Designed miniproteins, single chains, continued (5). Designs and how they scored, part 40

Each design is a single chain, and the fold is of that chain. pLDDT is the mean over its residues in the fold that is shown.

## One batch from the design tools (miniprotein)

Design m17458
Fold by ESMFold2-Fast:
Order: structure tokens, then sequence, then C-alpha cells
Structure m17458 (fold): chain A 56 residues (1-56)
């Protein structure tokens, strides 16, 4: 459902924010952290596109 997609998008965005904060506090982003952030960003983009499609 649309509500489930919006909930999942918020969860993914929260995880990205958590990783970005950890990177900021550490003063450096590791290759593993970059891979995880990129993976989550890709998932968020796919969910957002699906939400847009369902709203039309």
Amino acid sequence: SLEELEKRLKEVQAEIAKLLKANYDAGKVTDEQWAEINKLADEASKINLEIIEKKK
C-alpha cells in the first residue's frame, strides 16, 4: 500500500541520516559506509518513484 511505502521510505531515510551522522562524527567515510549509504539511497529512490507512480 501507499502508506507502507511511505513508512519504508522514512525508515530508509532515517538509516541514511544515522550513517551520515556517524561519518560526520568520525571525520571520515569508509568504503563500506559509502557502499551502504549508496545502497540505501538507491532503495529510497526506487521507493520514491513507486510512490509517485501510485499517486497518479
Scores: mean pLDDT 79

Design m17459
Fold by ESMFold2-Fast:
Structure m17459 (fold): chain A 69 residues (1-69)
Amino acid sequence: LSEEEIKEIGELARKIIPTLSEEEAEELQRAVVLSVVTGDPRVGLDKMLELAPEELKEEVERLRERLLA
């Protein structure tokens, strides 16, 4: 993952985390860290799609399309 891609994933995670329970926020944070460590954005983005509120899911899908296409 590039520095710019890591920043975009982090910015989206920061929007989602306040909408989640403490347990869900910890799951998302772990998935994002794993994406950065492995260089695979799918782990974090798939967890974001699972946990994000409906209004933020479109933003996650757009980011996923850009990073995975």
Scores: mean pLDDT 81

Design m17460
Fold by ESMFold2-Fast:
Structure m17460 (fold): chain A 71 residues (1-71)
Amino acid sequence: VTAEQATRAGRLIRARAGADGTVSAEEAREALLEAGFSEEVADEIVRRTEGPDGTISLDALERELVRELLR
C-alpha cells in the first residue's frame, strides 16, 4: 500500500460519508478499490473497521489506513 493510495482512499471515503462521519461497508470497499487497493486488502480493511451494523467510522478507517501504510 502506498501513501498516495491511502490519501486517495481517505478522500473518496470522506466524500461518501454522511454528517455523522460514517460510511457503509460497501461504500468503503468501493472507495478502497477505486483508490487502487487489491480486493484482498480492501476486504481486510473493511472487516477490521466494520461495526456490528455494517457501518464504518471515518476515525476507524483512518487508523486502519495508517496501519496498512506502515506494513
Scores: mean pLDDT 76

Design m17461
Fold by ESMFold2-Fast:
Structure m17461 (fold): chain A 70 residues (1-70)
Amino acid sequence: SKAQEYIEKGKKYLKEGKPLLAAGYFSQAAALDPSLAAEAWRGVAEALKKLGMEKGAAGALRRAEEAAAA
């Protein structure tokens, strides 16, 4: 699916040292497919940590927890 493609692109850009671009792809994946939202928000959290955005990363982890519980 397009959401799975976006998760793969997010992972690729994290490996390439492009965390801002990775966060964008992960966020789009979460919006496109609720069943992938937990994985996608964990990806956003990792990207935001690499950017030094600790509060944003904590928020993304909370969204991942909530998505996994839904």
Scores: mean pLDDT 85

Design m17462
Fold by ESMFold2-Fast:
Structure m17462 (fold): chain A 89 residues (1-89)
Amino acid sequence: EAEELIKEAEEKMKKGLEALAAGDKETAIKYYEEAVELLEKAVELEPSPEYKAMLYAAKARLYEVKGDKEKAAEYRKKAAELAAEAEKA
C-alpha cells in the first residue's frame, strides 16, 4: 500500500514538473499538493527516512512554486538530511 502511494506521488511530481516547464504554476501547485498528500499517507503507514525524504522534497518544491523561498529552503535541507540518513541505513 505505501509503495503504491509513493508511485502515485512520483507520477504527480512528474506532472507538476511538466506543468511548471510549460509555465502553468497553478496546475503545478495542484499536482504538488496531491503528491504531498499521498506522501504524507505513505509516511503514516511506513515512517522510513526514505519516504520522509521524499515528502520533504515534495514540500520544498511546492513552497518554491508558491514563492515561499524560506520554507522551500528549510524543507530542501530536511529532505537532504533524511536522504543521507536513508543511504546509511
Scores: mean pLDDT 84

Design m17463
Fold by ESMFold2-Fast:
Structure m17463 (fold): chain A 68 residues (1-68)
Amino acid sequence: SGIEELADEVVLLLMENNGKITKEEFLELAEKHLSEEQVEKARELLSKIPSEVLTEEEVQEIIEELAE
């Protein structure tokens, strides 16, 4: 599943960036690993977060929602 590959790359990027990733970086990884339908779902979920920067906890919640 592309979601598992997305999760792996996001975890690596979070480790590199002290537990934070931007919405833009997340969407770039989503586009690489997910279908267009799943990318649109990710974009919608991200729009509900007011910050441009995502915490590890917020990223985990988004990935769980995408896996549903």
Scores: mean pLDDT 83

Design m17464
Fold by ESMFold2-Fast:
Structure m17464 (fold): chain A 91 residues (1-91)
Amino acid sequence: GKETIEKLKELLKKAEEALKKGDYERAMDIVLEGLMLALKNAPKDIKLINKLIGLILRVIGLRIDVEWGGDPEAAAREAIELLKEAIKLLE
């Protein structure tokens, strides 16, 4: 419970720092790491698990969009918001 949430908050800080440095790929990588950690430690609630999977798939979609010429800053900013959403779902 609490240990996972604190680890996710640490990852959120690292992702925000990467964003500030213009390291958009690193910010998205940290977000994906956090979302995978959230999924691995989620309680057995099918609705919560499905929401977390949806957030992971959305970040993967943002990475694919960037590869096809999408805005990497906008993608990294949205990915960070998805990690914030995952933290709120686990609180």
Scores: mean pLDDT 89

Design m17465
Fold by ESMFold2-Fast:
Structure m17465 (fold): chain A 101 residues (1-101)
Amino acid sequence: MGKAIIIEDATASEIAELIEKGYKLTPLTVEQAEKLKADIEKRGKLVSEEVREGDPAAGKPTTKKKVYELEDEENKEIVIAFLTYADGRRAAVLAEKEIKK
């Protein structure tokens, strides 16, 4: 079974960690990312939800992560990360990795 991770309000540090772990990053429009998120939420089974508390005094946002199992996405791990810039503009990226390597 494949794994899908949805990260709300991802930090630059979390995106860098995905690159270091060998994920292939593809930029998405927010609309494309929202559509993929909705598809994952419909097809996937929620197996874990993690809330990492930020430090407001240090300007660190609270990060929300939801992990889903995808029955039809064998040996594939995908991450959809949503980012909000200081000006309020949103962006999204898709990160993909083969689990069996």
Scores: mean pLDDT 72

Design m17466
Fold by ESMFold2-Fast:
Structure m17466 (fold): chain A 61 residues (1-61)
Amino acid sequence: SMEEILEEAKKLADEIVEAIKAGDMEKKRQLEKRLAELLSKLSEEDRQEVKRYLTLKLSAA
């Protein structure tokens, strides 16, 4: 479902933040590629929600 894809995208956002904090730029790139693939399956509104979530997580780190 779209809700399951949205939740998976948010989990990938969490993993991207952890990769950034660890300085693992290769893992970051791989995760960003996977996130982009999931975002292509989401509505514009859900894509914006994931982007806001990622921004919030980065600002909290």
Scores: mean pLDDT 84

Design m17467
Fold by ESMFold2-Fast:
Structure m17467 (fold): chain A 100 residues (1-100)
Amino acid sequence: SVKEEIKKLLEEAQKLLDEARASTDPDVQRELIERAAGYLLDAAQLLISHATPEEREEILRFVEEFVRRYQAAWDAGDLDAAIEVLEEGLKRLQEFVEKL
């Protein structure tokens, strides 16, 4: 099901974020953060494609805010803030997927 496909993308993002938090190498952290962001955006794309019109509008507003916050943290070189934004994004996307 689409719900199970989205859940798998979110599970992969969670694993990468856990690895990023455990890493002491900033270059490894950046690679893991970028990959986690990719999985979260793929999950959001699937959610948008399969949501009701009302849910789609809410998800789109959330994704716009999420991308803005993530980009700000990334551009500032604040890897801890970037991980925190992605963890918050993951939690919100999990809430959206349960409503499918």
Scores: mean pLDDT 89

Design m17468
Fold by ESMFold2-Fast:
Structure m17468 (fold): chain A 62 residues (1-62)
Amino acid sequence: MEKEKKALEEIEKLAAEKARAGETRVPTSELDKIAEEYGAKLSDEEKEKAALRGYVKALEEQ
């Protein structure tokens, strides 16, 4: 998969896991680290949208 797509999937997954654990939000610094690990150039909006998708999934599962 493309680096950007993989990074967004990982952000969404992490955000969902954090939400299930009762944490309100993933810090922006953690989102930045994921993008950097995959070498993906993502905007702040793209990272935040991926995190929001993860939060929504976790909320729907409660």
Scores: mean pLDDT 75

Design m17469
Fold by ESMFold2-Fast:
Structure m17469 (fold): chain A 78 residues (1-78)
Amino acid sequence: HMAAREQALRHLDAGVEAYKAGDRKTAAEHFRRVADLLEQAGYTNAANAARLAAKMVEKGEISGEDAARAVRTILDAE
């Protein structure tokens, strides 16, 4: 549980870094990994948010920072 959550947070930060470097594809891959890890840990709502965020980041609809903030907000409420 805790280990998967911590790994998810590391991938969330890595996704933001990839986005800032201009690599939206790699950012989206990190956010998809966040979703898998959060689902494994039982955080279903945060996992769903991370999957949507990955799609939106890849399409250029939101920033990596906005994606990470949304996932953290839902995770903290769950």
Scores: mean pLDDT 86

Design m17470
Fold by ESMFold2-Fast:
Parts: structure tokens; C-alpha cells; sequence
Structure m17470 (fold): chain A 62 residues (1-62)
């Protein structure tokens, strides 16, 4: 769901325009889920927003 907190399960370098680089263990909030397996997320550490593959993210339990 939008507003879901997720954690990066590995490092992701920004591989395209509007992509966000993340490090393993980074916590992010999901802003939007886009078609094609990319999610628009916001880093809770830096406040930066960008696209990250859904496969690199794991939901944090409520």
C-alpha cells in the first residue's frame, strides 16, 4: 500500500533517470507503485525521492 515502509535488501545503484541509489538496510516509504516493477520511494534517512525496483525492497511488518 502507499505509505508502506520498506527496507532495501541489497545495494542498488541508480541505473537510469529518476532512479534512487540505495544501500542495504536503508528504510524508505512507498509513494507510488508504477507498472514494470519500479516503485517511487522516499528515503527516510536523506529525504530523497526516486525509483527503485520492487525486487530490491522488502516490506517491514506493522
Amino acid sequence: AVGQVVVAVGDYPALGPDHLAVKKGDKLVVLERLPGGLWLVKSLSTGEEGLVPAAALKPIPP
Scores: mean pLDDT 79

Design m17471
Fold by ESMFold2-Fast:
Structure m17471 (fold): chain A 77 residues (1-77)
Amino acid sequence: NVEKAIEYLKKALEAAKAGDFDTAREYLQKAVRYLSEAGKLTPEILKEAVKAFGALARGDYDTAIEEIEKVIELLKK
């Protein structure tokens, strides 16, 4: 369900803004799972999600937020 994926992406964004990168990573992983199940994990979305995971692993707050927002934007089209 794409709607459920967007819900988890928004939760990941909130956690990243709070500096809780472990929680943000967990929610991003759940979002990617829902996108995969919905057949919406396009190469473009996957690329931005991979960048978001990398930023979260580095504690790169600004990049993690930007890449999660890009995934949400791509899903609105």
Scores: mean pLDDT 84

Design m17472
Fold by ESMFold2-Fast:
Structure m17472 (fold): chain A 100 residues (1-100)
Amino acid sequence: SEKIKEELEKKLEEIDKLRKEFLEAVKRGDLETAKKILEEIVKLVKELIEEAKKNNDRKTLVRVSMEVGVLLLYLSVNKMEEELIDMVVEVEEEIRKAED
């Protein structure tokens, strides 16, 4: 459905926006705000995984996987707290299970 595709695109755009806000929070040392933004990203990613599974939308799963991969790379390169890395790794695992 066209409406479902538009809603998925909006959620992907929201994830990109939140990722940028997350990076800004990290740059200013606001780890409390960064963690809250990351929790919101994780929530949106999980919602997208479930919607993609219901609609057999492999393209959306690939796009979500790319967004999660970029975030995980950033967290790893910047030696972010293990708790934040674990949150993103858990979501990547859910994406892998959805692809199977």
Scores: mean pLDDT 77

Design m17473
Fold by ESMFold2-Fast:
Structure m17473 (fold): chain A 60 residues (1-60)
Amino acid sequence: TEELLREAFRLYEEARRYEEQGDYKTALEHLEKAEELLREAGFEPGESLLERKKELEEKI
């Protein structure tokens, strides 16, 4: 379970880097994977994660 959370946070950080590069599609994919891993670990994604996904979807 902790391994899933660590991987989710790693993907979240990767997504931020792709956002800064203007690669919104890849950033969104990483956020979607992070969301899935959080749910697998038994946690609901935070509002910040969900809001960022929506922002990226609007930029694509």
Scores: mean pLDDT 78

Design m17474
Fold by ESMFold2-Fast:
Structure m17474 (fold): chain A 95 residues (1-95)
Amino acid sequence: SSKLEELKKQAKEYESKAASYYTAASILEVGKEVEEEIYKRRAEEAKKKGDEEKAKELEEKGKKISEELEKAAEEARKKAEEYKKKAEELRKEAE
């Protein structure tokens, strides 16, 4: 029936949205690891040169960026889970 076809179509759309948000979360998690490594290395180089003030600045900046990326990844995962749940509910209704 056209109603069953529409429910299946909506489920696929929510499945696609969930997949996109899981991908976004993974990209943000990788970005966090990359930024943490960059700022750690930059801070270590500043310490080797005796620039303790610059090292502290880089550590604080790295921490802030890491926290922002972690929050963004968490929000993306929450949206992915919400869309996954909606898709599962539509799939059950289509049975």
Scores: mean pLDDT 90

Design m17475
Fold by ESMFold2-Fast:
Structure m17475 (fold): chain A 72 residues (1-72)
Amino acid sequence: MFIKVTLKEPVSIDELERLVREVAAEVGVKRAHISAIINDKEFIVHVADPSKAEEFVEALRKHPRVEKAEIL
């Protein structure tokens, strides 16, 4: 499953990777990675397990740095 994420403010790539890993750990997603970077605020995350995609999206939406997250 691919998820488009929009941030409230630009962050570094290292902070993006940390954010994805922290949220993945919180919801029990073992394999989530940044698939594409569109711009400094927008990126695509790939989640290997589709059964966790909805929980992962909801956790991303609750993250203070995230403005929007949607399943593609």
Scores: mean pLDDT 83

Design m17476
Fold by ESMFold2-Fast:
Structure m17476 (fold): chain A 101 residues (1-101)
Amino acid sequence: SEAEELLAAGRAALRAGKYEEAVAYFEKAIEASGGKDARALRYLGAAYLMLGKYEKAVEYFERALELDPSDAAAWELLGLAYEQLGKKEKAEEAYKKAGEL
C-alpha cells in the first residue's frame, strides 16, 4: 500500500541519518493510514528524538502507545525523550513499563 511504501522510505531515511526527510515520509504515512498506524507514530517520534525535538517526540510516542500499549520499543523511546527533558520520574516509569513487556 501507499502507507507501507511511505513507512519503508521513512525508515530508510532514518537509517541514512536524514531525519527531516524521515519526518516528511512518516507524516505522509500517518495521513495515508488515517492516523491509526502505531508504528508510523513511533517512527515519527524517533525521528523527532534524533532531531532533538524532545517534546514533539513525547507527543508522538504517547499517541503510538494509545494505539499499542504493548510496544516495548515505544516505552523505551518515551523514557529516553523524558530523560532528555529532565523528567527523571516519568522516564523511570516509561523504562519500567518497557521492562515489564
Scores: mean pLDDT 90

Design m17477
Fold by ESMFold2-Fast:
Structure m17477 (fold): chain A 58 residues (1-58)
Amino acid sequence: GELYVATASYPALTPDEVALRVGDRVEVLEEVDENFWLGRNLATGEVGRVPKSVLEPA
């Protein structure tokens, strides 16, 4: 998938979400909705929903 970088921290508010730290690289796997992708955090290996608003193209 496409590579993005987290520009803000995200605490993962639900079990299906992935926590992000500033500078974490995320591989986008698929579209979920208008606000979220399904992604993999390459730092942690976690897969789940990631918010589009805190991610920028790598």
Scores: mean pLDDT 85

Design m17478
Fold by ESMFold2-Fast:
Structure m17478 (fold): chain A 59 residues (1-59)
Amino acid sequence: MRLARAVTPVPRTSEDELALRPGELVEILEEVDEEWWLVRSLKTGEEGLVPKSALEVLE
């Protein structure tokens, strides 16, 4: 699976988004567009959209 780490705080501003703290690990499920990726939190199992600029890919 493709893993990424949050490098900045990600606020949840809508129901389709996922809130992350810096250092949280996520699985990249889909690159929805140029700015937004669909990810799953490894901590909670919740899925949502996050800005790709907030993520560091670990592969």
Scores: mean pLDDT 81

Design m17479
Fold by ESMFold2-Fast:
Structure m17479 (fold): chain A 84 residues (1-84)
Amino acid sequence: HHHMERFLRRLEEERAARGPQLDAEVASLKKRIDELIKEMKENPEKAEEYRRQIVIEATALALLYVAQGRPDEAKAFIDYAESY
């Protein structure tokens, strides 16, 4: 009971301590994904190439969300990646 709660709290504190670094990396990947989506829309002849890159970047972002303890956001990006 208390031992599990203490362990989970320590994990949350560790995630919070890494928060600023992870937030910066998340922001960077989001910007890159937005740029790739824009390029895909502007260059439909290269859409398949951009889709592959979007899937790679979205997967990386999902892993960062998991590291932040944000599984709902991670699932949303995995589902988005699987749609391509």
Scores: mean pLDDT 73

Design m17480
Fold by ESMFold2-Fast:
Structure m17480 (fold): chain A 70 residues (1-70)
Amino acid sequence: DELRQKGEEHERKGRELYRQGDYEGAVRHYLEAATYYHRAGDLEKSEESLGNALRAAREGDVSVPGDLVR
């Protein structure tokens, strides 16, 4: 599934940015990964990616837009 592959690509990029201390970039890519996984029907990975985004936001003191966390 192309949507699931896009989710995996964004999740990997988010993880790389998180490791580099780019928490804002990590949040953005984890949220995109969650959206792609949700669209692919992979709700478990979607929820996991959302959790990773929230963790990155806390560590970087980054505000997550409420409209993206619905």
Scores: mean pLDDT 80

Design m17481
Fold by ESMFold2-Fast:
Structure m17481 (fold): chain A 65 residues (1-65)
Amino acid sequence: KTFTDPSGRRYEVLEETDDSIVAIDLDTGSRVLATLDKQTNTVTVIHYGTGLIDSYDLDEFLASL
């Protein structure tokens, strides 16, 4: 299963829970963790290969799935 984030970046899903997605970035091959925070209405995406941390609005992120 694949998804695209609001920035247009494509991922292959490895594991999905109610509040997190573990995936592979299809451009870099690096693992990412997306954490869905329903209290703050934010998604935090951590890129393990680069240490980059991206933040998105939860509704915008879910609309991109």
Scores: mean pLDDT 80

Design m17482
Fold by ESMFold2-Fast:
Structure m17482 (fold): chain A 73 residues (1-73)
Amino acid sequence: KEKEIELQKEITEGLLLIILGVARAEGVPEEVLERIEELIREALREAHKLIEEGKEEEAVEILTRTVKEANEL
């Protein structure tokens, strides 16, 4: 389980970097990018805790909600 959690963290971090890179290339202001990164990193922290507790479905829900919140910025 620890190994699986580590893999999930690495994949998620990679996706975050891709998302921020694309947004920056599209001309999203740096202040907005900082807010998006903050929201995503907080959601990742919570999702990580849920995954450790075996609540993967709840972790997905938090990440999905965070995507919607970031889109509203």
Scores: mean pLDDT 73

Design m17483
Fold by ESMFold2-Fast:
Structure m17483 (fold): chain A 57 residues (1-57)
Amino acid sequence: SMEEQIEKARKKAVEELEKMKVPQEVIDKVRALKANSVDDLQVEILKILEETYGRSD
């Protein structure tokens, strides 16, 4: 189901962020994200990372 796909993507994202040693508050934000699709989840995660670390050209 879509819900299972979203949770699989969230788990993978959390594991990757943990490997990168991001702050727990960032992990918490990712875990709290409400998404209707895997694409929506990925976009919201990127927004959080952009706000936390900024963009590089």
Scores: mean pLDDT 79

Design m17484
Fold by ESMFold2-Fast:
Structure m17484 (fold): chain A 70 residues (1-70)
Amino acid sequence: MPSSEEIVKEAAKIYYEALNKVDYSNKEQVELLEEMKKIAEEIVKLWEEGAPTEEILEKLEKLKELKEKL
């Protein structure tokens, strides 16, 4: 099981890759990017609050699902 810190780093990497991949003229891709931003912010907040690793992992899986739709 990855540490909470490793999950946060993976989330940041996924979001950063999405920022570079997204076509900003495509409304659906921009909407996906906004959803990904919200999930990434939730992951950071959960990590700062010392939430269980399982909860942080659930948010990371949602972020991965959104990335696959890009």
Scores: mean pLDDT 81

Design m17485
Fold by ESMFold2-Fast:
Structure m17485 (fold): chain A 85 residues (1-85)
Amino acid sequence: MVVRVEGVFESEEKAKRFGRMLKTLAEALGVKAEVTVEGGKVIVTAEFPSLETAEKFAEQARRLAKQVGAEEVRVEFLSREEVLK
């Protein structure tokens, strides 16, 4: 199960902070996350071995986005095949 989190922030500094927080969270869950930052936009992608772990990551990502002050946040659950498109 792949989780993609997209966040839009007022500054690149906030976007980078959010990306670092999600990377640390993924590592705590035993997963490596890929982080891409472009201006105030950040995309974090991580592949989880179970739906339960993916859902926990998604829930925490939404909470952290609110804490950092995201203007927009999108969390998507993707199959491996959808990521390759």
Scores: mean pLDDT 81

Design m17486
Fold by ESMFold2-Fast:
Structure m17486 (fold): chain A 67 residues (1-67)
Amino acid sequence: EEEEKKREELLKKAETQYNFWKGRAIGVEQLLAAAGGTPAERDAQRQAWLDKGEKVYEELKKEAEKI
């Protein structure tokens, strides 16, 4: 069942990528807070990084679902 392994590998990559972008979002929010950024600015920047991770996750997930 090679298809099962390919599906699992893609889902694993999707999770790894999402977690990377999620961690980046948290890190950027904290850096902006330390630099005196407003709550609105921090929220906007955090969301931008989360959106990047979500797009990558969704792309890889769809590839896995096609298998």
Scores: mean pLDDT 79

Design m17487
Fold by ESMFold2-Fast:
Structure m17487 (fold): chain A 56 residues (1-56)
Amino acid sequence: DRAAALAREAAVAAGAGDYATAAAHLERAAREFEAAGALPLAAAARRGAAYYATLA
């Protein structure tokens, strides 16, 4: 699952302190979730992306 892979890559980037990359991966995951109709997961991914963007 592409969205799940992007969310996993975001967690790896955040663990390494690369918050800009983590935010970018979660924004892509949100778009994939929206395309799949998984709107609550897309909203959660966008909130995560916004949070990591404040840390970058």
Scores: mean pLDDT 84

Design m17488
Fold by ESMFold2-Fast:
Structure m17488 (fold): chain A 61 residues (1-61)
Amino acid sequence: GPLEEQARKLIEEARKALDNGDYEKAVELARQAVTLASQDPSLEELKREAYRLIAEALEKL
């Protein structure tokens, strides 16, 4: 549904930011993905992926 599509897009954008060394942007985008994924229990795996991206980006800051 729309929440899943938006969360997946934010995760993709966060991964691109991480790949480009823009760690602050990666954290912000991944946090937005967590917020969206938290609204639907079926999106638990996407929420976990977004938290992993936040952790990875924070380790680089």
Scores: mean pLDDT 87

Design m17489
Fold by ESMFold2-Fast:
Structure m17489 (fold): chain A 68 residues (1-68)
Amino acid sequence: GAMERWEALLKELEADPRVEVEQVGDRTLVVTMLGSVEYLIGLTLRLIGDYPDFEVKVEGDKIVVTLK
């Protein structure tokens, strides 16, 4: 279900050394980029493709993922 996909996403992002992940409330992840702009773009597009049921936004050096 959506919660299982959310937990899988959180674990995937927490395992990525190029990002820092913070859960803000019950439905929002803030992903801070430690890598390049190219990685930010690539990760954003991958998340949009893999998690179309989530809202994915870029805010500066951060990606904000929200459960709909």
Scores: mean pLDDT 81

Design m17490
Fold by ESMFold2-Fast:
Structure m17490 (fold): chain A 59 residues (1-59)
Amino acid sequence: MTKEIEKKIREALAEKGIKVKDVKVEEDGSVSITPEPTATLEEYNEAVTLANKIVAEAK
């Protein structure tokens, strides 16, 4: 389950043009996103928001 959610998050971020170095989803639904060094704060906040939305919808 977590690996499929991680894949969905990565695909959704790529679709929006947001580059992240890593995405990890834990069994408890917590999400860890490692931004690319060139990512802006706005891009990072959008990535976190989108990831949390995908996790919530998957449950």
Scores: mean pLDDT 76

Design m17491
Fold by ESMFold2-Fast:
Structure m17491 (fold): chain A 62 residues (1-62)
Amino acid sequence: MYISPEENIARMVRYLIEEKGLSEDEAIEELARAFGIDPETVRKMVEKARELAKKRGEEERL
């Protein structure tokens, strides 16, 4: 529960974009294939990870 797959996926997307020059959509598709899930689901996970990261920045004192 403390290790979020959403956060890990968001980090992998960033690495693929920076290392391989993939677009965000291409990185999402590659990870979706690797994990055997729908690309739309991966995209939603990335968006949730971004929202959670913003909320955690304000709730870091937890």
Scores: mean pLDDT 72

Design m17492
Fold by ESMFold2-Fast:
Structure m17492 (fold): chain A 85 residues (1-85)
Amino acid sequence: PSTREEVLAKLQELAEEAKKLAEEAEKAGDSQTAELAQAVAEEAEQVRADVEAGKMSLTQGQVEVVRLQGQIDNIKRRRDEFIKS
C-alpha cells in the first residue's frame, strides 16, 4: 500500500484476518498458533491506531504492513498443516 488510506485499510484487514486465524487455531486445539495469531491481531490494531493518530509515519506503517503480512502468512501455513484436509 502506498497511501495512508490504503495502509490503514490493509492494517484493518490484517487484524481481522489474524483474529479469524486465532479462532480457527483454538477450535483445532493449537493454542500456540492461536496465541501467535491473537498477538498479531493486537499489534495490527495498535499500528493502525498509531498511523491514524499520526504517531507513526506512513513509511513506518508500510514497513509494519509487510512485516505483519509475513507473520499472517506464516500463521496460515501453521494452521493449514493442522486442520486442512
Scores: mean pLDDT 82

Design m17493
Fold by ESMFold2-Fast:
Structure m17493 (fold): chain A 59 residues (1-59)
Amino acid sequence: MSNEEAIEKAEELLAKAKTPEQRTILRAALHELKRLKEEGGSGEEAERSLKNAMKAAGI
């Protein structure tokens, strides 16, 4: 997964989030994914970050 794909997926999940807790977790994840892209982080790091956020959000 590319950094851009991870960001797009996080934005999609945030838009579909059902609870305030899910929204908080996904907003934090989106911020981290954008930071990783800006700092030259790998797509693998972005994918791991997104998967961890999804697990924390219960999705």
Scores: mean pLDDT 82

Design m17494
Fold by ESMFold2-Fast:
Structure m17494 (fold): chain A 80 residues (1-80)
Amino acid sequence: MDELIELIEKALEAVRRGDVEAALKYLNQAIDLARQKPEEYLEVLSLLNRAVTALLRGDVERAIRYMEEALEKAKQLKEK
């Protein structure tokens, strides 16, 4: 499994169980991986950064939406 996809999925699971600290940890790890290929993952990076900002503001619903969109984009980029 792609580590980026796995980290975003773990962040989503953490948010759904109310573990914001674990979600932020996984999101930051996903952001660090995406930064290694910034031209390919620019849109994913933007969405992950928006998810972090939403979580820090307590907007869990918006954070989940950004994480789901980032996950979909990351899966599409893995397809050749």
Scores: mean pLDDT 82

Design m17495
Fold by ESMFold2-Fast:
Structure m17495 (fold): chain A 81 residues (1-81)
Amino acid sequence: SLDTSEEVINEALALMYKAIGDKLYSQGKYEEAAEAYEKAARLAPDSPITAEMLAKAAEAYEKAGKEERAAELRARAEEAA
């Protein structure tokens, strides 16, 4: 299926956005880090890393002062696990 190649590419892109999020988080750019983690989760929604990405995004949003958005993402991470 054509979708198989796209799935592999999307998984690679998700890992790239995870790395970008980790770097932004280490720089104290928490909202930008959260957005990168959300993008990673969106690119590979059925991946084993999806729950981790949503949890990392939630933590980053908490540090950015976005508590409601963080709560939503924590709930989504629990469902994805």
Scores: mean pLDDT 81

